# Ledger of designs, part 73: designed miniproteins, single chains, continued (5)

Each design is a single chain, and the fold is of that chain. pLDDT is the mean over its residues in the fold that is shown.

## One batch from the design tools (miniprotein)

Design m18669
Fold by ESMFold2-Fast:
Structure m18669 (fold): chain A 73 residues (1-73)
Amino acid sequence: EGEELLEKIKEEIKKLLEKGLKEGKLSKEEAEELLEKLEESLENLRRATSEEEYEEELKKIEEIKEEVKKKVE
């Protein structure tokens, strides 16, 4: 269940990054930085041992998603 949620989040953000790159709204460097931040937060989320830690990492992932949307919209 948790892995499926993480896969969904990753897929959504990856699609936004690909769209931004294709439309010239993101540089390669910006896309790489955003992907790195996403992968770091996903790894932290997988290693979260408490509900509070899990919520903290979900918040970070949501912030990354908003950052991507701002750049590609």
Scores: mean pLDDT 78

Design m18670
Fold by ESMFold2-Fast:
Structure m18670 (fold): chain A 59 residues (1-59)
Amino acid sequence: MDADYSQAILYAIQQNYQLAQQYAKKAGMDFSTVQQKAQQVQQAAQVGRQTSLELAALR
């Protein structure tokens, strides 16, 4: 159901903004919303990848 929206977020994470915008439009979502969600996903991934010896960057 959210395949186009999820794809838009993935393309935004990959910095493929042309495809991200196309899929956002297809899903009926504003690109700003897609970028915000992509940022949240990237933040969660960064926190999850940090070790005890590394300070979390971009928390």
Scores: mean pLDDT 69

Design m18671
Fold by ESMFold2-Fast:
Structure m18671 (fold): chain A 61 residues (1-61)
Amino acid sequence: SLEEVLELIEREGVRLYLAGEIGPMSAVDLARVAAERLLAEGRISREEMEAALKELEKKHG
């Protein structure tokens, strides 16, 4: 579901932060980086990524 994809993106963002792999960035930019990592790993589809990022942009844009 969209909620499950958003939770995966948030979890991956936290993981990247704790690993020291991300610098200062907006919540939307962090989500984009996390989502692209999940897509590259085959854990989400491109369509799921686009839907989740569109939802986040509505809330933060």
Scores: mean pLDDT 79

Design m18672
Fold by ESMFold2-Fast:
Structure m18672 (fold): chain A 64 residues (1-64)
Amino acid sequence: SMEEIEKLLEEIERKAVGLVVQGKYEEAIEFLEKQLKKYEGKNEYLTKSLKKMIESIRKLKEEN
């Protein structure tokens, strides 16, 4: 369901943000890329959201 996908996305985002706050940008990107590989082709909304998070963190890494 959409609610289950949103809840999963919130948990993934929480973990990625936790790594970013610690300055662990590479680990956050790797974690999100593993999630993307797992869900790519299975849910378009989740896939698009994960790709957007990865690009945002890559940009933050370049600036820091």
Scores: mean pLDDT 85

Design m18673
Fold by ESMFold2-Fast:
Structure m18673 (fold): chain A 68 residues (1-68)
Amino acid sequence: HDRLARFARLLKEVAGARLTPLELNRLISRLANTEDFEEGVEEVLRELIERGIITEEQAREIRERLLE
């Protein structure tokens, strides 16, 4: 789905070097197997905020740009 590819691109753009290619791949694979895409996106964003990889503001930006 194009939303999944767009989310991967946004994560890479916003998180940059703070998110490794291996970790990005694992997060995207998890999301691809999630029954609710939007809920899966929220779970990934919460995990990245908790780990200090992105801010709540950056998570909001990703969410808004993804839903465009």
Scores: mean pLDDT 81

Design m18674
Fold by ESMFold2-Fast:
Structure m18674 (fold): chain A 69 residues (1-69)
Amino acid sequence: SMEKEEKIKKAKEYYEKGKKKFEQGDYEGAYKYFKKAYELDPEAVPEAMKNAIKADIEVGMKLIQEGLK
């Protein structure tokens, strides 16, 4: 498995990719990257996004879209 430092680095990279997808209106892409970030390091993701990430992809995408009103 990856070392802790490598996981933290990759989690931050995935989180930034997720933010870019979100800014583009790609909520499915945002969800997938946020989920990858969360799986590598839960602390890389804001508390408000953790519930969306724990849901299945359809529910997670909807929560991401609605949670940022």
Scores: mean pLDDT 76

Design m18675
Fold by ESMFold2-Fast:
Structure m18675 (fold): chain A 94 residues (1-94)
Amino acid sequence: MELSEEKKKEAERYFEEGKELFKEKKYEEAARKYAKAIALDPKFAEAWFNLGKALYKLKEYKLAETYFEQAVELEPDNEEFKENLEKVKKKLKE
């Protein structure tokens, strides 16, 4: 099913709101906005990645790993996504 232009724009809006909240260190609120972006556009790799980053800041490392894995699945050649996945895996082995 093709995503409507309206759904893509709404997902991008939630993503930008999440980024602003993340900059303010409001990680739980940022995670909720990124989750809304993913619900509207499940292929929005950067939204999965930023949700993982917010969860990492909340010390939810196992959940962060799951969201980083999904971001890497969507963009396997994205080095930043792979580096953050390895970072959380290392944290879980400590």
Scores: mean pLDDT 89

Design m18676
Fold by ESMFold2-Fast:
Structure m18676 (fold): chain A 61 residues (1-61)
Amino acid sequence: ADADETRINSAAVKAAKEAFDKTYEELLKTLDPQTAEDVSHQKAAEAARKAIGDERARLAA
């Protein structure tokens, strides 16, 4: 079992969910639900990529 890979995946999933939930909630106040969902998915993907990079750096390879 690769503990580092598990931590990276967990960080990515958590970051994506938090970014989606926060962005979707905020955007629903001003945008249509479909547009809010599309933008929130984009922000979730960005957060996941950042979390993967950050966690890899933290684990020091």
Scores: mean pLDDT 79

Design m18677
Fold by ESMFold2-Fast:
Structure m18677 (fold): chain A 57 residues (1-57)
Amino acid sequence: MAGLEAYMAGDYEAAVAAFREELAKDPSNAFAHDLLIQALRDLGREEEAERVRAARP
């Protein structure tokens, strides 16, 4: 997964973009959802991270 590779490399902006693409294809992907939240928090985008977290059923 390109998002996971970017996240592991510390490129959180690229990770956010890749995980959003993955969730657009599969909204039920809990792994991509969790890592998107963490990447947003690592970027200090706490409001976006909370919105993503709250959207999970």
Scores: mean pLDDT 78

Design m18678
Fold by ESMFold2-Fast:
Structure m18678 (fold): chain A 84 residues (1-84)
Amino acid sequence: FEARVDQVIADVKAKADELIAEAENLTPEEAEKKLEELTSWALEKVRQLRAEGAPQALLDRLEAEVNKILTKTHLKVTAIVAAK
């Protein structure tokens, strides 16, 4: 589970970085849709690991890191789109 948790965190960060990089070319509507898609995808990965019996300590870490990445990504993407 530890390696899988680390991989999910890395994947969420990579997807977030890609979204931030393209944010200058997105409309507010497109940005909101992509942020919702990223959030749904990340939450589904957390749900799958919980259903498979991942230890609570690893799930707590995963949720904390994912929420931190998603919150920062939402703020950065929204700011970039608003600055256009």
Scores: mean pLDDT 82

Design m18679
Fold by ESMFold2-Fast:
Structure m18679 (fold): chain A 55 residues (1-55)
Amino acid sequence: MSEEEREARKREAMERGGPEVWTALRREDPELLEEVLEEEIEEGVRLIVEGVSRL
């Protein structure tokens, strides 16, 4: 496995990001899911601070 593959999977999960995708990640790669969640939280905080509300 390569780091590039992990980044691609994280990006795909965030782009499609739904309960089904997260459930699958939880079963196969819980560590990857944790990284995705951390990135989402950080991004969410930034959007709130800047006052930009968008999905």
Scores: mean pLDDT 68

Design m18680
Fold by ESMFold2-Fast:
Structure m18680 (fold): chain A 62 residues (1-62)
Amino acid sequence: RVAEALRRHGPMTPEELAKLLGISKSTVTRELRRLVARGEAVQEEVIDPKTGKKVTVYRLAP
């Protein structure tokens, strides 16, 4: 589910994934950690253009 959303929409924050999938942020972060642990996803920091601050996004591994 989380991996499918990342494939369809590209890099997303856990909050964006939780809202998109209608599940808790805790569930999303747990699934993301599993994907990263299996080498199927990577965690990146990007600059939010609205705030100029670093935010953490996740994307599928190449």
Scores: mean pLDDT 78

Design m18681
Fold by ESMFold2-Fast:
Structure m18681 (fold): chain A 81 residues (1-81)
Amino acid sequence: DALELAEEALRLAEEAEGEEGAKEAARLAAEAAARAETLEAAELALEAGLKALEAATSTEGVAAAAGAALAAIGALFELEL
């Protein structure tokens, strides 16, 4: 379920203790965005991606989190059509 993935991604991003946590949150946020069938799931995936971006400290982590946030924005755009 995309909503459950987005909720887990957000939880991991908020609880992230270091770069690995931020990268895992970004990965789950991207998966949630790819599977989003509702605005709620897409909005939570975006929030998770943005929180992962705040937690990321490496260029790789920042790129992964930004990619997840962009994927969620794309999902929101498609779902609002």
Scores: mean pLDDT 81

Design m18682
Fold by ESMFold2-Fast:
Structure m18682 (fold): chain A 100 residues (1-100)
Amino acid sequence: SKEESIENIIENIEKIIKELEKEANDPSLSEEEKKALKLQVEIYKEIIEKLKTGSLEEVKKFIEEAIKKIKEELKDNPELAEKLIHELNILKDTLEEIYK
């Protein structure tokens, strides 16, 4: 069902957040790496809130705004930016299929 699919996506994103928060506790990380991890955590947490309370249109709009922010904030790490943008686009496409 749509509800079951959305709950599974939320659970998967929550697992990603936990892994990113664990990585952020590594004292050997640069300030740029910490900034990137913090940005990813903030984006995924907001996606979960939008999935729980919002419409598909609100989630898609947020993902598009997050992609723009990633391009700006991670301009000095284009490979990480590209990877995260790709993951967010896959999530957006997956949500569009579920909401058909």
Scores: mean pLDDT 83

Design m18683
Fold by ESMFold2-Fast:
Structure m18683 (fold): chain A 87 residues (1-87)
Amino acid sequence: ELSKEDLINKILLIIKRLSKETVIKALKEAKKELPEEKKPIIDEIIKILKENEKEEALPKIKELLKKLSKEELEIILRALLKALKEE
């Protein structure tokens, strides 16, 4: 069983390993499965990735991920893991 903190840490590790383009595509897919009220959080993460270098983006993304539930974080992790396997 993964804690919310473990899920966030796994998400950040995968984001660090993938290209920005691949991460943005995976986040757009995850966004489709999230509740309407949480979709703006994904849009903000995508904006941060586009406007910043990865190292500067990661701490800001971590704070946004903390606003998501464990189930919502699992949706994001699944999309990122799928992207990682398809490379």
Scores: mean pLDDT 86

Design m18684
Fold by ESMFold2-Fast:
Structure m18684 (fold): chain A 81 residues (1-81)
Amino acid sequence: DLKEKIKFIKEVFKSLGLDPTDEQILALIVEGDTNGDGKITAEELKKTLKELGFELSDEQVEELIKALDVDGDGEIDYKAL
């Protein structure tokens, strides 16, 4: 369920002191998965977040990946969320 994935990702962002909109999270999923394989790399995540207006430190990006990386490979598999 895409809505549940958006809620989960949004709550992770809120835990880091960010308040993203549902549309920003959807854009992150769609635009962050640049190659359409269902995975978002650390570099793609950082680039997309910057394009959406989030000024995140490397440490905050690593915390997001750690929280969303359910398989431990350093990439976010949003289809597994």
Scores: mean pLDDT 71

Design m18685
Fold by ESMFold2-Fast:
Structure m18685 (fold): chain A 80 residues (1-80)
Amino acid sequence: SEEEIEELTKKLMEKLEIDDSDKEKVKDFVKELLSKEKIDEESVKEALLKTRVAPTSDEVVKYLLETFNEVYEEYKKEKE
């Protein structure tokens, strides 16, 4: 949903300390991840290649996957 995308984008930007000027890239990254059947290192790499919001190094991919999962779990708890 649009609300889910906006809230996840906001939380991810706050945790990664990303400036509002890159908000649209982060939003596109979140949309790409949510479109996948499962969210894993391969789906993060694919989303990064499409959005170019960050480098596709293994360290960055793992960090973004962990951070996204943390943000998504926080969002789910807020909706319970």
Scores: mean pLDDT 80

Design m18686
Fold by ESMFold2-Fast:
Structure m18686 (fold): chain A 61 residues (1-61)
Amino acid sequence: SMLDKLVEEARRLTRETLEALAAGDEETAQRYEKKFLDLLAKNPEHAEELLEAAREVYEEL
């Protein structure tokens, strides 16, 4: 479904952000964070599910 694809993208963008932060690459981390925020802004009806997906990734690391 479209929601499943959005959730997968949210998980990917969160992983990329956290990996960049762990590597000390603040510029790359900011780029991925901006993409995540843009994803939320374009899909406000799914904001809760996308934020939950990001939270799950954060807790897995």
Scores: mean pLDDT 87

Design m18687
Fold by ESMFold2-Fast:
Structure m18687 (fold): chain A 74 residues (1-74)
Amino acid sequence: SVADEALQLIDELKKLVKDPEVQELLDKLEEAIRNRDLETAEEILDKLKQALLGNEEVRDLLLELSALLERLKL
């Protein structure tokens, strides 16, 4: 499912970024997606994009995660 793909990307991000603030945001995003709280998921994703601004290694993963979140809204 689209949700399972999003959760897999979140797990990959957790392995790449060890920052405690980012880890907490990723945990909250995972919970929001599992609960279909798409408004909260979008707010958390925006915070993640801001926190990871300039981290080129995760840029494409964040773009893919954003696209999957938009597909979950459909």
Scores: mean pLDDT 85

Design m18688
Fold by ESMFold2-Fast:
Structure m18688 (fold): chain A 60 residues (1-60)
Amino acid sequence: SLREEGERLFEEGKELAKQGKYEEALRKYGDAMRLYNEAGDTEAALAVLEEAGKVHEEMK
């Protein structure tokens, strides 16, 4: 399902962020957020935005 795919991509993004692979993490977060929005899961999409914001702060 779209939600299950989004969850997998979100978890992959978080693992990449833990490794300092911020550009790859942001790409996964973008894909996850798109899938969550298509699934109508606004809360999950907002959680992805929060994690993306943390990555952007680390990149400064």
Scores: mean pLDDT 86

Design m18689
Fold by ESMFold2-Fast:
Structure m18689 (fold): chain A 55 residues (1-55)
Amino acid sequence: SPALDRIRALLAQYQAETDPERKAAILQEIGGLLRELLATDPDLAAQAVALIQQT
C-alpha cells in the first residue's frame, strides 16, 4: 500500500530527526495519512496504527 509505505518512511524520518519542529511536522503528516485511512480503509488503518505503536 502506498499509504503504508509513506507512513513507514515518515516513521523512519521521525526516528532519525532531532529538530523538534521537524518532528512535529512529520507527526502531523502521519496523523493526516492515518485520518484518511480511517475514513477509507479501516483494515489498512489498523495496520498503520500497529506500525506506529511499534515505533
Scores: mean pLDDT 82

Design m18690
Fold by ESMFold2-Fast:
Structure m18690 (fold): chain A 64 residues (1-64)
Amino acid sequence: ELEEELIRYARDATDENLVRGMALVDERFGRDDPRAREIRRALHQAHVDGNYEEAEKRIREILA
């Protein structure tokens, strides 16, 4: 499932997983979709500051 995949990437927010997560979101929704932009922002924040719990909440909220 997309949600489970993205949460795994947020929890282990390496450069590799950030790239994979962002590509997956862009592929599923399209780059310019507001959902894609918000999920990419959440993944980026998890990568930058380790805030994966906020990223997980945001991803679940957007995909609900």
Scores: mean pLDDT 81

Design m18691
Fold by ESMFold2-Fast:
Structure m18691 (fold): chain A 60 residues (1-60)
Amino acid sequence: MKSPEEGVKGAEGGVKAAEALGREDAVRATRQALEQAKNAKDSEEATKALEASSRALGLG
């Protein structure tokens, strides 16, 4: 991630993907990661939030 905004957009994509899959567990986990991304103070925190979103989708 080059900026916190990129992390937020990535995490939003994760939530949409989880909702499209219809998996309640993944939706909750990706929404949690999105909130973490929104509160990220730097690109490292945003990247960790995106990684959490990817793991919730089974991509990590």
Scores: mean pLDDT 74

Design m18692
Fold by ESMFold2-Fast:
Structure m18692 (fold): chain A 88 residues (1-88)
Amino acid sequence: AVAPGVAITAISPAVGETVAAGQELTVTVTNTGGRAATVQVEFLDTAGNVIAASAPVVVAPGETATVRATAGAADATVGEVIVRIEPA
């Protein structure tokens, strides 16, 4: 089976930036593969705790999608962004 090819084209906020409670966090992805992909994003703080998680988003071949997540109750610094990509 051919895995979907998905490229991350933008992340906002970037790793090292502080987010406010209720702030929307975004990852823009482009599916460069020949198959639909399901993309889900988690933003982790510097200690590895999840500060925001998106719902799964299906991205068709050749499409660009913005995956959105909302930050939790604390002002947190982004330590890591995890992008999970699965065949749709």
Scores: mean pLDDT 78

Design m18693
Fold by ESMFold2-Fast:
Structure m18693 (fold): chain A 68 residues (1-68)
Amino acid sequence: MELAVPEELLTPEQRAAVAAAQREHARAMEELRKATTPEEIARAAGRVLRAIGDVVDVELAARKALEG
């Protein structure tokens, strides 16, 4: 998943959080691709959405910090 905010403008903690969310997204997408039951699909899809939300939250926090 590509960042809307340049990585150089993120704090080390924000970069770590984005990297963790991107890894979770990749893992969740792999689980979703392998999912064969409604329960597996729902669980994997939920993880994908949460990982996207985590990246968005970091980008919003970074923008607010930059705006002062």
Scores: mean pLDDT 78

Design m18694
Fold by ESMFold2-Fast:
Structure m18694 (fold): chain A 67 residues (1-67)
Amino acid sequence: AEELTKQAIEAALKGDLDLARKLAEQAVSIDPVGAATMLQEEAAKTGNPDLIELAREARALALKAAA
């Protein structure tokens, strides 16, 4: 899950949003809380709007899975 989340972050920073979403979705399906947390931390560090949006989507999926 960590490797997929790191690759999703790299893809988003490069502007490859389709790859970033696909990798983030796979990471969240394996480790919802861990993946969402890593995405939020990186979004907070970089201030990248695509990463911020991706992190919000991942957190919503993680919260839904926990309910």
Scores: mean pLDDT 78

Design m18695
Fold by ESMFold2-Fast:
Structure m18695 (fold): chain A 67 residues (1-67)
Amino acid sequence: SKELIEKIEQALKEFEEAKKTASEETLRKALERGIAELRKLKESTDDPEVKEAAEKAIKELEKKLKE
């Protein structure tokens, strides 16, 4: 649904803001948890648009985790 895709996008924006105030260790743990939650969402949803949005978000967070 559009609502769930919007929530994924909002979560990514909140993460970018959190980077300004959180420690590197806290951010790393948040990235790992975020990736795990998005993988569960992708696995449990029947909506192909939500699966696509979750997959893109996972790749974005994995890219940040490698930094």
Scores: mean pLDDT 76

Design m18696
Fold by ESMFold2-Fast:
Structure m18696 (fold): chain A 55 residues (1-55)
Amino acid sequence: MEKEEVIKLLLSMYSSEESLDEILEDLRNSDNPADKYLAELAEKYREELEKELKK
């Protein structure tokens, strides 16, 4: 899965008012293995996510 799809998916799930740290906490707090995997991908693409979340 490409980073742009991961970023798009995370943006569709969370508001732009949330910081990257809040998004990661939400994903880690989930009992879903897919959400935990997304948290790992979000850490990998942290800089890209921060740019997209900044309005």
Scores: mean pLDDT 69

Design m18697
Fold by ESMFold2-Fast:
Parts: structure tokens; C-alpha cells; sequence
Structure m18697 (fold): chain A 108 residues (1-108)
């Protein structure tokens, strides 16, 4: 019981953090696209570094969320719906990561 609840909490925290990281990267990418003609090369470089950091953080957090959700499911099979929900959220986050990458490619 206690270990399962800790794994659920970790999976939830990691998937929430991944979504926050990718959403922040998306906001920075939209800002970069809107202001690309007004930003200096240095300012564009900083924005791209910030976006890439957010993408890397989101990928690591998704990996951790899936790992902890799977461990929880293996210990308690009744958590299959929870594991499927975390997988679905991970898929949506990965789609957002690819959208952010496409936005950055347009300004390079």
C-alpha cells in the first residue's frame, strides 16, 4: 500500500512537471515566432536554449512518470486505468514537443 501510493504520487508529479515544462517551451516558441524579426541573434539564441531545456526536462519527466506508473501497476494491477492515463498524457506531451520543435525549425 505505502510503496504503491508513493509510486503513484511520483508518477503524477513527473507527468504534471513534464506538461508544465513543454507548455513553457511552447509559450517561448510562440514568442520567438511572433518576434523573430525584432529579436537580436543573441536574444534568439537564449530563447532557443530555454526551449531546448524545457523539451529535455519534459522528456526526462515523461520517462520517469511512465517508469513509476508502470512500477505501481506491477505492484497493484487495479492501477491499470491510472497507468493508461499516464501513458495517454505522455503521448500528448510528446505531440506538443514535436510541435515546439517544428516552430523552432521555422525560425532557424
Amino acid sequence: MKKVEELKKKAQEYVDNAELSVDRAMETAKYLEKNKDKLSPFEKGLAIRDINGGIEDAKRDVENALKYAEEAYKLDPSLKPFYEQVKKRAEEINKKIEEVKKMVDKVL
Scores: mean pLDDT 89

Design m18698
Fold by ESMFold2-Fast:
Structure m18698 (fold): chain A 67 residues (1-67)
Amino acid sequence: MSEEEKLALAEQYVKLGNEYFSEGKYDEAVNAYEEALKLDPSNKEAKNGLEKASVEVLKLAVYKVTS
């Protein structure tokens, strides 16, 4: 893929991750943001989204294990 194609695809994955996050699908959101970062490692939106989604995944996992 060209550099421009990678950046465009990374943007699409960020949008997909944001949609999954809004639906409470935090595992899917993490996967989408990670794919965006593989294509564009400098994407701050993907980094921020991954951090937020990862916190939610960890929070849910800890809650379930301690329950």
Scores: mean pLDDT 80

Design m18699
Fold by ESMFold2-Fast:
Structure m18699 (fold): chain A 90 residues (1-90)
Amino acid sequence: ATVTAPPLSEEEKEKIREAWEKLNELYTKVGGMTPSAVPETEEEFQKTRALMERMLKELPKAIEELRKRGDEEGVKFLEEVKKIIEEALE
């Protein structure tokens, strides 16, 4: 295998699943842009975790860009997304 990601614990998988459901609800409220599926396989959970970690790194920059544009609704939305992901990765 060319991937080096360690296996996720059951507790980590539960947190990711819960966060993904919360993100689905949040996206549905703002535009119907819901993630299509909750992760089920080990590889899907690892990819979802990696996506969440990437989002956390990108979110501060995205929030600042929206703030500069005066998109206060978008800023608030991304801050809620950030909070959900941070809680999932603890």
Scores: mean pLDDT 73

Design m18700
Fold by ESMFold2-Fast:
Structure m18700 (fold): chain A 73 residues (1-73)
Amino acid sequence: MINERIAEILEEKGYDISELRDIEDVWREGTDPVNGARYRVPVGLIRATNVAMKHPEITPEEIGLAVREALAA
């Protein structure tokens, strides 16, 4: 789960961010009503990033690096 991986990376750096683990790793799938193209968006990841950004002890750069590392796995 991507949110779990982000939490693990930030916890390895010494941050307590257990509230990330409460966010469901939800993917929104659908079809664009205009062009018919199928899409898949990690809605849970977006929510997890917003929660992490509420922690002033964690820089936005550290959050961005954790997200990229989680997605690369």
Scores: mean pLDDT 63

Design m18701
Fold by ESMFold2-Fast:
Structure m18701 (fold): chain A 68 residues (1-68)
Amino acid sequence: SKEELAEQAATTVRSIARYYGLPEEEIDRLSEKVKEEILNAKTRYEIMQIMLRVRDEIRALYEKLKAG
């Protein structure tokens, strides 16, 4: 179901963000945001775009953290 997809995506985002050492507040924010965006998505294409955007945001936050 779409709800199961949203839960899986949130769990995946949480795991990846935690692996990259992002702050817990950012991990929670990103996980909640991706879940809500997927629940509101109308197509698989939109879900793919959401996941790509979240990936890019995690990467940007990681680069910022690494740079100090």
Scores: mean pLDDT 85

Design m18702
Fold by ESMFold2-Fast:
Structure m18702 (fold): chain A 71 residues (1-71)
Amino acid sequence: AEEKAREGGRAYREGDYRKAGEYYEEAGQLFAKQGNNTTAALAYLEASKAYEKAGDLEKAREMREKALQLS
C-alpha cells in the first residue's frame, strides 16, 4: 500500500498525472483491504486530484466519492 502511494507521488512530481492517479487508486484499494480506512480515503483524494490534472473528471469524481464513503 505505502509503496503504491510513494509511486503515485513520484509520478505526480514527474507530471504523469494519469499514472499518479492509477498508483494512488491502487494504494487506496490496498489500504481499504488492510482496514486503514482513513489512509485509504486520503489516497483516494490524492488519486482524485491526479485524475483531475490528467483531465479525467469522471475518474476524479469516482475517487472523491470513494474517499467520502470511507471517511
Scores: mean pLDDT 85

Design m18703
Fold by ESMFold2-Fast:
Structure m18703 (fold): chain A 63 residues (1-63)
Amino acid sequence: LVGQVARAVAPSPQLAPDELGLLPGERVLVLEEVDENWVRARSLATGRTGLVPKSLLEVLGSA
């Protein structure tokens, strides 16, 4: 996951200030694995960084 590009398979609403809001199909660069369920990622569309559930991401490949 770290250093890989992933795609959102479902919407991720920004429910907390440290979360990253995503629409389905939006791509992110995975920066850090925070725990078993969460990563820190940067949106390739907006440049915003935040926490994303791993379950919402489909890995596409290395950045």
Scores: mean pLDDT 77

Design m18704
Fold by ESMFold2-Fast:
Parts: sequence; structure tokens; C-alpha cells
Structure m18704 (fold): chain A 63 residues (1-63)
Amino acid sequence: GEAEKQKRLQLGIEIVEGVTRLLAEALGGEYSVERIDETTLRGTARAGDRVVERIFDLSPLLS
């Protein structure tokens, strides 16, 4: 149902935030997570002048 899909999306968002945080911690920097659309997130880890970005597709969680 829709409630189950929303629960899976929320879990996916939490995983993306956790992974992005761990990457930032490994770099000794800061992290952010931005929602691009309903199923796409951008995780960014920044340490000084170094920036690492990853795009996460959550659409498989809705199938």
C-alpha cells in the first residue's frame, strides 16, 4: 500500500543520510543531503576544498 511505500522511502532517506554522514566523517568534513525529486537524493560531503557528491535513486524501493 501507499503507507508501506512511504515507509520504505523514509528508510531509504535515512540510509542515504547515514552513508553521506559516514563519508563526511571519513574525510573530516561536513555533509548535506538534498532532495532533487520524489525518488532522487543528492548526498554531498565537503572537507576544505574537496567535494564528493553522490546521486541516490530510491525508485527501486517503490517497486
Scores: mean pLDDT 83

Design m18705
Fold by ESMFold2-Fast:
Structure m18705 (fold): chain A 58 residues (1-58)
Amino acid sequence: VEEFLKEAKEVIQEKLAEGKSMKEALDAATERLLERAEKGEISPEVAVIAALLAAQEL
């Protein structure tokens, strides 16, 4: 969980640095973690929750 939270935070920070909105950054982080879910590393539900928690902690 911590590993995926860290990855989500990095994606959010990167997108915000590019001038994207928080919603666009969160959508990008969610897509990244859903790619992990497609590979069987986490569930889709955990991917969405981790992205939301990452945004809330930033």
Scores: mean pLDDT 80

Design m18706
Fold by ESMFold2-Fast:
Structure m18706 (fold): chain A 66 residues (1-66)
Amino acid sequence: MTDADRVDAIIAELEREGHQDLADTVRAARERHGADALTAELARLRRNKDDAGIDELLAAHAAALA
């Protein structure tokens, strides 16, 4: 899978679980910072099953976008 495919998979999972606002935030972060940088950090957090860490990453990217 490409980095874009990995981010798309995470977005699809968030949408499936009803977290549309978070899915939109991940899309915006990908467009702003690039899929490769975002994917590496999200993949690390996913391996550790750290949902809180994913939320923190999304909050950090939202702050960087502002």
Scores: mean pLDDT 63

Design m18707
Fold by ESMFold2-Fast:
Structure m18707 (fold): chain A 80 residues (1-80)
Amino acid sequence: MLYTPSPAVLALLRSYGATRDRYTPTEIEYLLIKYAVDNNLIDPETGKIDVKGTPLGEIVGKDTATLSEIMDAVLSQSTA
């Protein structure tokens, strides 16, 4: 199934090489992991992602979140 992310998420994904408007959940997850790795946002002790001050933090409403929490929030705000 393809999802159209919210404008804020789509802008973030485009900064990391996304060129399309619609993505599978697996493609969104890949781009979000790439973003987290490239910016050293993953806590190695907890596996949580530091989303403070990022568009993902605004979407999730937290300073730190698991990948699952981020994906649930992103897909909930996306159009299928």
Scores: mean pLDDT 79

